# Designed miniproteins, single chains, continued (3): the designs that were tried, part 49

Each design is a single chain, and the fold is of that chain. pLDDT is the mean over its residues in the fold that is shown.

## One batch from the design tools (miniprotein)

Design m9791
Fold by ESMFold2-Fast:
Order: C-alpha cells, then sequence, then structure tokens
Structure m9791 (fold): chain A 59 residues (1-59)
C-alpha cells in the first residue's frame, strides 16, 4: 500500500472525509475506495462524497 493510501485512511478515520477522498483521487486504490465507500454509506455522508468514492471504487 502506498504512503498516499495510508494517509487517506488516516484522514478518513479522523473524520476528514473530503481530504481523504481528494488524496485517494490523486493516488487511486480501488480496494481502499471500496472499503471507504461502505463506511461512507454506513455513516450517512453527503451524497457528493459518496459519489466520489463510488467512482474510485469502480476504477
Amino acid sequence: MSAAVREAEELFLEGRYDEAVALLEEAPDPATARKMLAMARTLGLPEEVVARFERLARA
């Protein structure tokens, strides 16, 4: 796993969801995106954020 993917996971765990998805968009990892998408849906995050994770999960 790249340093950028690890940083994105840490940002997500801190509740910094917009920063986490933006970082993951720069360094795509579909497996990490799928995990974060499941969590984003469970947490009821804004649809715009969920949609960004959905695009990354499909790559």
Scores: mean pLDDT 80

Design m9792
Fold by ESMFold2-Fast:
Structure m9792 (fold): chain A 69 residues (1-69)
Amino acid sequence: SKEELKEEAIKLIEEGVKKGGFSKEEGRRLAELLRQLGASDEEIDEVGVLASLGRKEEAIELVERAAER
């Protein structure tokens, strides 16, 4: 479901921010989840940038917004 995809994406963002980065596989999985939620490639890139900067709350807000579409 969209809710399960959203929860998995949020968990990946939280874990990635906590440990200071994403592996290639983690980044790929996050992008796949965001695409399934209806995010554009530009929105996926924005989430990745925000998460890489430790801006966890803003990255999560974008995921939640995408899931509502």
Scores: mean pLDDT 83

Design m9793
Fold by ESMFold2-Fast:
Structure m9793 (fold): chain A 100 residues (1-100)
Amino acid sequence: MFRELIEELAEKNGLKLSEEEIEELARLAEELAKRMEEARKAAIENNQDPEVAAQNALAATVAEWRATHTAAQVAIVVSAALRYLDPSLVSGAGPAEPAP
């Protein structure tokens, strides 16, 4: 999933990435998504706002990665992680419809 998202976002933004760069950015997107989900979970457990916690995790991770990666690469990683997290809230949660 993350690799396909990185490839689509790179093409859409006119970025020419090597196969190795695509794999690296996909790994970073997965790590960002994990950090945000863990922050949400911890916030819920402590009766705090999970959205604020996720946004704080995003901001801290972006600041960290902007020191080592280009702004364009960080933007693609953020977009991929956010697209992955949005579908996780609504996709696959429906009851199985019985066969007709």
Scores: mean pLDDT 76

Design m9794
Fold by ESMFold2-Fast:
Structure m9794 (fold): chain A 55 residues (1-55)
Amino acid sequence: MKEEAKKIIKEVTLENRDKPPEEVRKKVIEALVAKGLSEEEARKIVEELSETLEL
């Protein structure tokens, strides 16, 4: 679950590395929702991992 989410986040982030962080976050959330997560779950995962991805 979290491992799969990390893979998706990594792929989307690398694909959109030239985009602003706001756009990257939106695309990651969309990808996680497409995987079957709720918007709330996707946002929580992104928030937890955004510190690693951006800071």
Scores: mean pLDDT 72

Design m9795
Fold by ESMFold2-Fast:
Structure m9795 (fold): chain A 61 residues (1-61)
Amino acid sequence: SLATRRAIAGEAVELAKTKSKEEVLDYARQRARDAGLSDEQIEAVLETVEKAIESIERLKA
């Protein structure tokens, strides 16, 4: 559901404060699979999370 995808994205953004992009993307993928999302939905979530994390990582530098 949209609510599930938004929840995962929010969790990933918080995790990105202390974890690398690779770790956060792995976490988001596992969370999405556990939530029962389809492969297409998982990829959509990962794309959203990756964009957010890239912004955070650039700003942290």
Scores: mean pLDDT 78

Design m9796
Fold by ESMFold2-Fast:
Structure m9796 (fold): chain A 57 residues (1-57)
Amino acid sequence: MQEIADILAEQAVFYAEKAGDKKLAEEAQKVRESNEDPREKARKAMDLTVEAIKKLR
């Protein structure tokens, strides 16, 4: 689970940066660097990834 959460957090950072949204990129970086529960980390990362993808349209 931890490894999956870390991969999802890295994806969130990647898509937020690609969307050009500095605020989303900072939030995604905070999630990636956090030592919170893996399930919460994965959920937050997925939410940020979806938000970033919407901005790419």
Scores: mean pLDDT 78

Design m9797
Fold by ESMFold2-Fast:
Structure m9797 (fold): chain A 83 residues (1-83)
Amino acid sequence: SPKEEEANRLFEEGRYEEAARLYIELARESKDPKKKAEYYAKAGDAYLKLGYFAAAYVYYELALKLDPNNEEARKKLEELKKP
């Protein structure tokens, strides 16, 4: 998807706020729960890069709720729960 490529490019360029917004749009537009989970996890990654740990937590948890088998979201969520 051209929109997914744009979101990935923004993330690669360190434009994390724009990347997060675009990944959230991609998640909302997707009909596939597994693909929605992937996009929400990527939004979580963008917020994590910004130091917005609470926002990152919310999006990883949302990803895991949509796809309980999303290994990346589970791993990131577990890392955020550590003291």
Scores: mean pLDDT 88

Design m9798
Fold by ESMFold2-Fast:
Order: sequence, then structure tokens, then C-alpha cells
Structure m9798 (fold): chain A 65 residues (1-65)
Amino acid sequence: MKVLLEVAAQIMAVGITIEYGSEVEIKDGTIYITLREDSEEVREELEALKEVAEKAGWKVEAYME
């Protein structure tokens, strides 16, 4: 169960990277995302990612370039 949530969070982070031209780095149970765009759509996807990652015991850190 936990491993599936970890994989889901990673897939979601990669999806944000592909869709919005963001950068992603995964290190020590934390997903770091550098955003190129600040829109309602990207914020909603980040909130969904944070929810899934939190259930897996992971953190999400998001930054604007």
C-alpha cells in the first residue's frame, strides 16, 4: 500500500513536469518541484500531489523560478 502511494506521488510529480515545464528532484522522502508557471491549474495539481505524498509519509517542497 505505502509503496503504491510513493509511486503515485512520483508519477504525479513527473506529470506536473511534463505538463507545465517544471523541474523535479526526489531526495530523502521529499519531492522538490521548481515551477515555471503559477496558475490555478498548477496549484490544484500541487495540492493533489501533496495529499498523496503526505499519505505515503513524504513531503513536497514547491518553489517558483
Scores: mean pLDDT 77

Design m9799
Fold by ESMFold2-Fast:
Structure m9799 (fold): chain A 60 residues (1-60)
Amino acid sequence: MADKELSVDEKIERIAKILGISVETVKKFLEMSEEEQRKYAKELGLPEEFVKWLLKIREE
């Protein structure tokens, strides 16, 4: 298990800052299904790679 460097909260904060969205928005995405994540990300103009990142963070 390699959860030593960055906490989930720190990863979320970094991604939110890079994408110009709120931490709360990123957390909202993590509560959504994969299909909802893809749809909402496209509506906000976010890259598909963001959805793949969300899936990895959940599965970790």
Scores: mean pLDDT 75

Design m9800
Fold by ESMFold2-Fast:
Structure m9800 (fold): chain A 87 residues (1-87)
Amino acid sequence: EQLALVKAMTEEIRSLVDKAMAEIKASTDTEEKKAILAELEKEYGVLWFKLLVEIADYGPLSPEAQALVRATEQYVLDKMKEMRALV
């Protein structure tokens, strides 16, 4: 089911971002914060590409699935901006 797949994959992406944010907030070392951010950027890129490839076979996204993808992208962009400000 397209919606179930999108929900699972967007939750995985959200979890990855939330974990990185928590690690950056807990760290007092600038180099450690930079390493966490760099790894997040790499892992996010892989997961986002995988999401786009996986959903392509389902045809056009339902409005609910499309809204979830857009909300997840915006969430990541906002959290990445917050994390960059903390480094």
Scores: mean pLDDT 84

Design m9801
Fold by ESMFold2-Fast:
Structure m9801 (fold): chain A 80 residues (1-80)
Amino acid sequence: SEAIERLREAEPVPEVAELAAKAVEAAFAGDLEKAYEYARRAAELAAEANPELGVTEEDIERAAERLVESALALKAAEEA
């Protein structure tokens, strides 16, 4: 949770935002494999851009999972 919060507070990286948007779009389309791939890639790039934050692979995976889960929850709310 702490590492994810630090990534959100870090200087915005356009490529990270683009990949995060693609992850949300893939989740909305029901393509969970691509959603997780884009989300994980976004988290990896954010971590690489901010090495001082000490983000681990576990943090990256958790950030990706949270992004996809949030997108799916939003989709479910819109379809309700």
Scores: mean pLDDT 75

Design m9802
Fold by ESMFold2-Fast:
Order: structure tokens, then C-alpha cells, then sequence
Structure m9802 (fold): chain A 81 residues (1-81)
């Protein structure tokens, strides 16, 4: 998977995660959250930052989701900026 493909996948997963949260689909939310955490852990920090930048700039809901999902301190500092 290319870096560009990883960016698109991360962004698509965040969009689906927000949809599941808003529609109270708790099981699908937790399953997707686990998969997204795994994908982020296997993705270079700079690629994750590139994926998250437009999302956190787009809405506070995406920023809150990113803060909940992301465990890496460098990426968390980037989101909290």
C-alpha cells in the first residue's frame, strides 16, 4: 500500500467511524476503531499527520475522534496544536 493509499484509507476509516458514532452503531464503531488503531500503528507518523490535517481542520468532531483513536504522543501533540 502506497503512502497516498494509506492516507485515503485512514481518512475513509475516520469518516465511517464518525458515522457509526453519530448513528449509535456501537459494535461497528469499536471494531473499526481497533482496525484504525492498528493501521495508524503501522503507518509512518508523517503520513498519519498528512491524513489527519484536513480532517481536524474540517470539524471538531474529527478532532475529538482523532484524540480518542491516536495513541502516538507526537501525533497527539500535532492534533492538539
Amino acid sequence: MSDEEKIEEIQNMFAKLLYYKENKKEKKYEELKKKLKELISKTPVEVVKKALKPLVELSEDFRELALEVVENPEILAFIKE
Scores: mean pLDDT 83

Design m9804
Fold by ESMFold2-Fast:
Structure m9804 (fold): chain A 71 residues (1-71)
Amino acid sequence: SMAEEEEVLRRFREAVEGLRERLEELSPEELREALARARGLAEKLAAAFPSIREELERLLAELEAAVREVL
């Protein structure tokens, strides 16, 4: 269902954006743990919804770049 894929993608985007807004509040260890969890979630979602894999990977890459900038 396209509606299900859109909702999943929207939720992941919201989670990534929320984390990006908090990067300066988190310790380096908390940032690494949050990023590891985001990576795991992105892979699970991409496996379940292959049509949104590229967008999930893009959002994850943007998060990884932002985390590297504050570490």
Scores: mean pLDDT 85

Design m9805
Fold by ESMFold2-Fast:
Structure m9805 (fold): chain A 60 residues (1-60)
Amino acid sequence: SEEETLKRMEEAYKKLKEENPELYEEIEKTLDKDVQLGAAAAYMRTGASLEEILKIAKEN
């Protein structure tokens, strides 16, 4: 469900921030929150990584 996808995305954000804070900050500054959430929700259903999701969203 969308709710579960968003929750997993939030957990992925937290882990990314802990493991790679530099990349997290760069990605967060690159896209506004609505674009990030929409792209993450869509791609998390396919099991893509958070980094890849945000890069693809930026290209669109």
Scores: mean pLDDT 62

Design m9806
Fold by ESMFold2-Fast:
Formats: sequence, structure tokens, C-alpha cells
Structure m9806 (fold): chain A 69 residues (1-69)
Amino acid sequence: SEGLELLEKALEALKKGDVETAKELLERAMQSPDPVVRAAAKEALEALEKGDVETAIRSLEGAIKTLKS
């Protein structure tokens, strides 16, 4: 899934401290036809808007795990 791949790449970017790349990838994930991918991207973007990178990371990790199960 392109949406899942975008979420995984966004998580990698956040772990490297690259918030701007992560935001671009999450904005692309918001265009996914999968509502679970869109919800995960929205929640991560909202956390990043508040400056809460740790919450964004944990939210994406949980969503990716669910999408792979």
C-alpha cells in the first residue's frame, strides 16, 4: 500500500529529526483511499503542529502495526 509506505517513511523521517520531510509525507498520506491511513496521518500532523514529536512517533508506530496485522 502506498499509504502504508508513506506512513513508514514519515516515521523514519521523525526518528531522524526531519520534521519537514515527515510533514510532506503525511500530507501525501492524507490523500490515501484508506481511511485508517488518513486518520493516522491526521493524528500525526496534529501532534506535530503542537510540537509533540514523541506523540506523533508513537501514534504512527501503533497505526503501522495495526495496518500490518
Scores: mean pLDDT 86

Design m9807
Fold by ESMFold2-Fast:
Structure m9807 (fold): chain A 68 residues (1-68)
Amino acid sequence: KEKIIEVLREFAKEADPGTRVLLEWLIKEIEENPEWSEEEIIEMAKKFARAVLDEEQYKKLEERLEKV
């Protein structure tokens, strides 16, 4: 879980202010839901990315998440 959160935090640092706020919200949701499996968290992060990010940013985040 910590590796997934770190990937999201690192991505948020380079994101625009709007995307950063949404990524920080997602990180907080992950931290508040300890029952979620790593697989569920990764799938949720990918779905979030598809809704918020463009195709290039989505692919970059997906690649980083798959390395966890």
Scores: mean pLDDT 76

Design m9809
Fold by ESMFold2-Fast:
Structure m9809 (fold): chain A 68 residues (1-68)
Amino acid sequence: SMEELFAAFERMFRAVARDLLARGASREQIREVGDVMVKYFVKEEKLTPEQEARLRALAEAVLDEVVA
């Protein structure tokens, strides 16, 4: 389901973002990794523009939580 896909993305990106932050990565570097992950999910799952926008908003929310 879309809910399960978004939940999986959130868990994966949060884990990746936390690891990168612990290794000294900047907010901008972590955002770039998030963008690559979003693009991959959009291509693999054939997401609509609306679904991509939601996934990008979720990525920014995770970035704000982890790097705040």
Scores: mean pLDDT 88

Design m9810
Fold by ESMFold2-Fast:
Structure m9810 (fold): chain A 85 residues (1-85)
Amino acid sequence: NLEELVEKAKELLEEVIKLAKEILKKSKDKDIILKAIALILRAIGLLIELELLEEQGKLTEEKLQEIIEEAKKLVEEAKKLLEEI
């Protein structure tokens, strides 16, 4: 189900942005702030990649799984960073 995988990828990437924004609200540490910004930029980059692949008709289940796995890793990085605050 391609549509379900797209929705899952977008939800995970939106979670990364949400968690990173929470980090930015709670931390005054420059290093932590820069890491949170990097997480937001990477998540936005993956959202743009997903959109471009959809537009080009190159979006496959394999590519969606790659994006989902990367998004899951970013969620875990964001959760770990939030725990350090």
Scores: mean pLDDT 88

Design m9811
Fold by ESMFold2-Fast:
Structure m9811 (fold): chain A 77 residues (1-77)
Amino acid sequence: SFEKKKEELYKKILANPAAGMTDEQAEAAAELAALGEEDPEVAERALELMAERAKERGITTAEEATEALREALEEAL
């Protein structure tokens, strides 16, 4: 489901609790959360765009996932 994909992508961005979140990761996560409250349809579109980019680029790191999320958020707006 979309909710499961969202949870998995969100976990990839936040998924090094031992290292903590960087300011960039925290900012991207906060922007997604705020967008989800204001316009869940746009937030859903951003997550879909991010998932497509993750698949195309073979993203496996939180750093690349954060960059892809930022790009997807800008494109969805």
Scores: mean pLDDT 67

Design m9812
Fold by ESMFold2-Fast:
Formats: C-alpha cells, structure tokens, sequence
Structure m9812 (fold): chain A 138 residues (1-138)
C-alpha cells in the first residue's frame, strides 16, 4: 500500500539519521521531523513526549494521542540487536496490533534505535530533552 511504503521509507530514514548522529538531542530532533512529515496530523509535542518517555523506560501517557508501550520498544530494541530488517520490525508491530496508518510503529522504532545507540536516560534528563527538542522544532 502507498502508506506502508511511506512508513518503511520513513523507518529507513530514521535509522540513517540515528546512525549518522552522535548527539542525542539532534538524533531525536531528526527522528521527530521524519515522523511528523510522514504523519503531519499528529502533534509534534505528542511524538516528542512518547520518544522521551520511552528513553526513560516509560510507556506513553494514557492521555496521549500516541499509544506506545515500553515492552514493545524493548522487544524492537532486541530485534535490532539480533539484526532484524526494517520490514521484519514493521510486520512484528502490525502483528502486535499497531495500525499501518498511525504513527506508533515509527515512534516505537525510533525510540528503540535511540535507546540502543545512546542508552537509558533518567526521567529528569528526559524532561530536559523534551523541552530542548520542542524548542528546536518551534
């Protein structure tokens, strides 16, 4: 489908952006831009919140329009470690009940890549990064 190919291309762009960027703030900013360009009706603040919460080991807020579960981020992180392709990760997320026309597969994938490259951060660091990322995207 046209949306599936668009999402798969966005996943490849996020992977490249994270691999090429040594600064966590810049890697988050680039990932959020790619996700928002793919799903322009999704609030930037919701994408940033979901990613920064996942970096601190937390699922998305129950009030968020984006519903990312930390267990799915952790499983995708493991799949990346085991050499899974972008297509394998995407199909895994769809089989878990994520929807092809929603941003959650891209947000989950971005969070897993960022966690793998940069590691865990504290809740305090996540809130600081959330503010700094939103300032860069304003």
Amino acid sequence: SPIEERVLNAMREIKRAVEETDDLLEAIVRSVRIIHETFPDTPVEAIVDAITRALAGESSSPLSPIKVEIKDVEEVEKMIEEGASVEEIYNYLLNKGYLSDQPEPLVTFAAALLRRKFGYISKEEAERLRREVLARLA
Scores: mean pLDDT 90

Design m9813
Fold by ESMFold2-Fast:
Parts: C-alpha cells; sequence; structure tokens
Structure m9813 (fold): chain A 64 residues (1-64)
C-alpha cells in the first residue's frame, strides 16, 4: 500500500542518514548499538520487520 511505501521510505532515509553520520558498524558493540537504534525506528514507524531485527539482535548478544 501507499502508506506502507511511505513508512519504508522514512526508514530508508533514516538508515541512509545514520550510515552517512556513523559509517558501517565494525565492532560487535557498534553492531548491537546500530541494530537497537534501527529496531526503535522500525517500531516507531510500525514496520513488521522490527521482529526480525530483534531476533538478529538476540543472536549478536549471544556472541558477547
Amino acid sequence: SEEELEKAKKFSEFLLEYLKEHGPAKTLEEKIETLELLIEKLKELGLPEAKEYEEALKKLKEKQ
């Protein structure tokens, strides 16, 4: 739907700005921090992909 496309666009814009400001995550700690911020934005926008990102975050935390 058009509303879903607008939400996806907002998320993509957020991700691009984040990468522009911080660059790609290189350390485990940076990857965890990045995923936590992305999950927060996905939840704010109501995007269903938030759940998949939360599972990825759990897997990264298991490596600590």
Scores: mean pLDDT 80

Design m9814
Fold by ESMFold2-Fast:
Structure m9814 (fold): chain A 55 residues (1-55)
Amino acid sequence: MEEEVKRLADEVIRKLQEMGRDELAEAFKKTVESIKNPEIKLDLLKAALDYLDSL
C-alpha cells in the first residue's frame, strides 16, 4: 500500500516537473512523505492528479 502511494506521488511529481514547477514538486514530495495518515495521503494525491489532469 505504501508502494501505491509512492506510485501516485511519483506521477504528481513528474507532472509538476513537466510544467516547470520543480520547487513545488520537491515541496509536494516532502509533504507527502511527512503525512502518516494513509487516507489523507491518498486524498491529497488523488486531488492533485485530478487538478493536474484538468489543466
Scores: mean pLDDT 77

Design m9815
Fold by ESMFold2-Fast:
Structure m9815 (fold): chain A 80 residues (1-80)
Amino acid sequence: MREDLAIKAEMLAATAKSLGYDEVAEKLLQASRAIERGDYKTAAEYLKEAAEIMEKHGDPDSKTLAEKARELAEEVEKLA
């Protein structure tokens, strides 16, 4: 459901912000907003961008967040 996917993106954004990754949190919030509009292509692009940034940090929390963002991007791409 569209609302569930948007909530998942918001939860990932909250996690990123708690870890001090404000730029990643903003991208995840933009993904949530795109999902709410039905713009799944743009949402998937923001989710992938966020994942790539987190993967570069190399710590376990960043790796887990990146994996979750990529999984959400795959779910969103199925709707596009």
Scores: mean pLDDT 83

Design m9816
Fold by ESMFold2-Fast:
Structure m9816 (fold): chain A 59 residues (1-59)
Amino acid sequence: GEWTELVLEALREAGVPQELLDRARELIEQGRSREATELLVREAGEEFIRGMERALKAG
């Protein structure tokens, strides 16, 4: 969806690695959005929080 693309772009701009974003995208496309979020929190931490704040301000 449009929100998913906006979130992934904001996370990329916040410094989340592309490989991690690609894995999160695959999980979301499989309906596994909770697992995608858990992966991003675990592996990206602060960058995930920064990216989500950016996405919320843009949406």
Scores: mean pLDDT 81

Design m9817
Fold by ESMFold2-Fast:
Structure m9817 (fold): chain A 74 residues (1-74)
Amino acid sequence: MKSRKEKILELIGEILRKIGEIFELERELERLLAEGVSRDHPEVRELEERIRRLEEELRRLLEEMNSLDSVPLE
């Protein structure tokens, strides 16, 4: 059985990976828009959809980490 600390560290690693992926996709999206690619372009839409899916996964991981972290005081 993993300790709470080990589980938190594993979740932090997963969260950081998802944040990195989102950051890379957002950078690519910004680059395309800066190059004059339309927001309606299929590639832009695909990037926005991928970002949204990763954000939903990240939110789930953050909710799990929050339940384990249990900050006892403000």
Scores: mean pLDDT 77

Design m9818
Fold by ESMFold2-Fast:
Structure m9818 (fold): chain A 58 residues (1-58)
Amino acid sequence: KQEAIDHARKAVSAALEGNEEEAVKHLQEARKIDPQAADAAVRALEEMGFTEVAEKAR
C-alpha cells in the first residue's frame, strides 16, 4: 500500500542522513500498515550496510 511504501522510503532517507531513531520509527509505521513492505525495506537497509537500524526495526 502507498502509505507503507512512503514510510519505507522515509526510513531509508533518515538512515542515509544518520537519523537512526527516525529510520526505525518510519519502519515501525510501515509494518503496522503492510508488514511485507516493511520487511523489504529492512532487507534493503541491511544490504546497504545499515545493519543496526535493520535489527532494531525487526
Scores: mean pLDDT 79

Design m9819
Fold by ESMFold2-Fast:
Structure m9819 (fold): chain A 86 residues (1-86)
Amino acid sequence: MAEEEMEAIMRLTEEFAKKALEYDPSLKPLVDKYIEKMREAIEEARRLVEEGKTGREVRLQLAVAAMSALGLATLAVSAKRKKEKE
């Protein structure tokens, strides 16, 4: 279900953003950009669903949102690794 997928992506994005900033607060500008990209993709997916489009176009936007969450996860892992070596 599209709404359940959107909610899961938003939750993961918030968790990864929080962890990245806990490890390295200087990443805030990059974290904010990933959050913005994720929200833009979610909003576009919702717009497409409201227009009756439920196929490939919606899946593409959900994939873009998920990739933004993955980018934040990568930032969090990198920040943690850097902090642990210092």
Scores: mean pLDDT 81

Design m9820
Fold by ESMFold2-Fast:
Structure m9820 (fold): chain A 72 residues (1-72)
Amino acid sequence: SDAIRKWLEEANKEAEQKAEEAKEKYGVDKRTANLIRAAAFGRVGGAYTSEEEAKKAQAKLDAVIAEAKAKA
């Protein structure tokens, strides 16, 4: 439906924005930026059945960003 399409487009835009921010702040390469985008999309676009699943998705995003920052 159109509502689901709009939600997915918004989630994709937010994920891409986080990847661009990492490129600007840490100078990450395309591979690392793609990992951040994928992890961010999973966090914001994901449907979670438990708080533990949401925490794991957030931890994955945080870990990728921390690795990017450490390599910068």
Scores: mean pLDDT 71

Design m9821
Fold by ESMFold2-Fast:
Structure m9821 (fold): chain A 103 residues (1-103)
Amino acid sequence: LANLYLEAGRAYLGQGKYDEAIKWYEKAIELDPNNARAWYNLGLAYLKKGDYEKAIEYFEKAVELSPDSPLAARAYRLLSEAYRKMGDFEKAEEWEKKADEIE
């Protein structure tokens, strides 16, 4: 069931409809709060909207739920990107190093 909401969110994300994508990812999280992929996709939608603080929060949640995984490696790279967009190059470098250790 959560996967159905994830696929709906991905369809909207692909269309650039970030607010609609967010609503579907939030529904997926309501059904399964431990779904790391839902948190990752929510972070990605906020990153695409330019809301870097929320993107960071949700990527950190995704990593917490799935720390030693390909999803975590991707989340670390996007955390690095979000921090760079905010001008925090020190944090960006820290997250890039974490991504390299997982891969």
Scores: mean pLDDT 84

Design m9822
Fold by ESMFold2-Fast:
Structure m9822 (fold): chain A 80 residues (1-80)
Amino acid sequence: MPSEEEILEEIPAISKQTSMSEVTLKIYLELAKEQEQNPLTPEEIEEKLIKLLEENYDKLSEEEKKNFEELMKKKEEAKK
């Protein structure tokens, strides 16, 4: 696996390939580091992802904001 610094240098290229902002990619990197130290369940990963996206909402692209709102709606529906 490349180092954390090497992964951060790749973020602009990955952003172009995935249409995700650098902020979203950094959030996924933080979750990946957490997973290595403290293995999370899929539910815990989703909870952390939602929290980090919410905290960085103003830094997201318009498309990512729309995707975040869709994710929140799906999570709310799943509680029923």
Scores: mean pLDDT 67

Design m9823
Fold by ESMFold2-Fast:
Structure m9823 (fold): chain A 52 residues (1-52)
Amino acid sequence: ALALANQLSYPLTATSSGVNHRSIGMGGNINLLKIVAAKMGTTVDNIFKAEA
């Protein structure tokens, strides 16, 4: 669970730097992060903080 969250947070943190990558992160990665967060009993924001 934690390893999957780390892999998903990397592309999302990268999208914060680039406009084109931002749209990709909001479409695909957010859905996956929501599922992972629910499974782990956390939130998408908490997964972001784990990488930050």
Scores: mean pLDDT 54

Design m9824
Fold by ESMFold2-Fast:
Formats: structure tokens, C-alpha cells, sequence
Structure m9824 (fold): chain A 55 residues (1-55)
């Protein structure tokens, strides 16, 4: 199953606020016409970027 998932290491590096921001960005992307899969990929990319900023 080729679904884009947030790696556990990235998820562990996110605060609750970062996690909520990712979910909100995914919801807004879907509302602006992105597919659910595209919104999920955007959310994963945002989560990775936030984890990088903490590293």
C-alpha cells in the first residue's frame, strides 16, 4: 500500500501544536481543491520540515 505516512521518528519530534498545525494545513488544502492524497502528502512534508527545524 503506497500511502504517504509520517515516519514514527518524525511524529515523535512533533509537539502537539505542530501536529495540530499539520492537520489544519491538510484540511485547508482539501478545502482549496486538493485531493485527500495530495492533502496528506502536504501534511507529511510539513511535518518533516518542522522536525528538521528541531534538529
Amino acid sequence: METVRIPQEVADALSEADERAVLRAMHEAAARGLSDEQAARLGQALAIERAKENA
Scores: mean pLDDT 70

Design m9825
Fold by ESMFold2-Fast:
Structure m9825 (fold): chain A 60 residues (1-60)
Amino acid sequence: MSPETAERAARLAWEDGAEARDILRALKNGGASREALEAAARVLLELGADPEEIRRALEE
């Protein structure tokens, strides 16, 4: 999964009301690379997701 694909997926899921933790978990389960997860996390932070929740999700 490319970083651009992960960013787009994260934006769509966030707009649909999904939580940042659930979005990042779904991307991991879908085979997202480390770079793709970092790109998605950056987008979620810009959209107003909690930094501590994102950090915790990335550390799983």
Scores: mean pLDDT 82

Design m9826
Fold by ESMFold2-Fast:
Structure m9826 (fold): chain A 56 residues (1-56)
Amino acid sequence: SKKIEEEREKLRKEAEERVKEAREKYADDPFLLELELGVIDLELAVRLTVLERKEK
């Protein structure tokens, strides 16, 4: 639905901001940066799945 699309874009935008913050925070630690990026991706996937299931 249109509501899902709008919330999906909002979640992606929030994830992009978190990526930007992570890159700044871990500029000198590429290993921790990679882990944090993985966490951000996983959390986005969970939130998107929960959003889609609420419409079922």
Scores: mean pLDDT 82

Design m9827
Fold by ESMFold2-Fast:
Structure m9827 (fold): chain A 72 residues (1-72)
Amino acid sequence: MTAEDYAAKGKEYAAQGKYDEAAAYYKKAFQLAPTDAELWGNLADAYEKAGKPEEAAKVRAIGRAAVPDSTL
């Protein structure tokens, strides 16, 4: 499976309200494409909806480190 395949599975589970499973698939997608800012955002959102705000915060910290952006 590619990162896109895992992200698609994550979206399917999120649509079903299965946020823990959605987070697991988004995590796999993020591991394959750690520089994709949309993936860490989707993973963090899935963790928050699953009631795991600490895990969401960790994902955002990792995503920001993997995709450093200069505001200038």
Scores: mean pLDDT 74

Design m9828
Fold by ESMFold2-Fast:
Structure m9828 (fold): chain A 87 residues (1-87)
Amino acid sequence: PAVRESTVTLDRDDFEAALRRAGLPVPPPDASPEERAQLFGEAMVRLLREAGIPARLVSARALGPTRGEFTLELEGGTRLRFVLDWP
């Protein structure tokens, strides 16, 4: 298995659009950073699967109120680790 690291910045519209496209609720303004990270991690996995890329969420961790670290596992056992900024 290979591990790759990357940093991605996501604006509010992209964040909400990803959740809606994945069929997940948009979190309320008072949602915890951990709740936001978990929802976004689930959205990414659902969108990847819809695009024909089988993936699972290994971990989703809030690094702060507007930042999370995610680890995904792809079909071949490759793990992708990345950081996302959100509004």
Scores: mean pLDDT 73

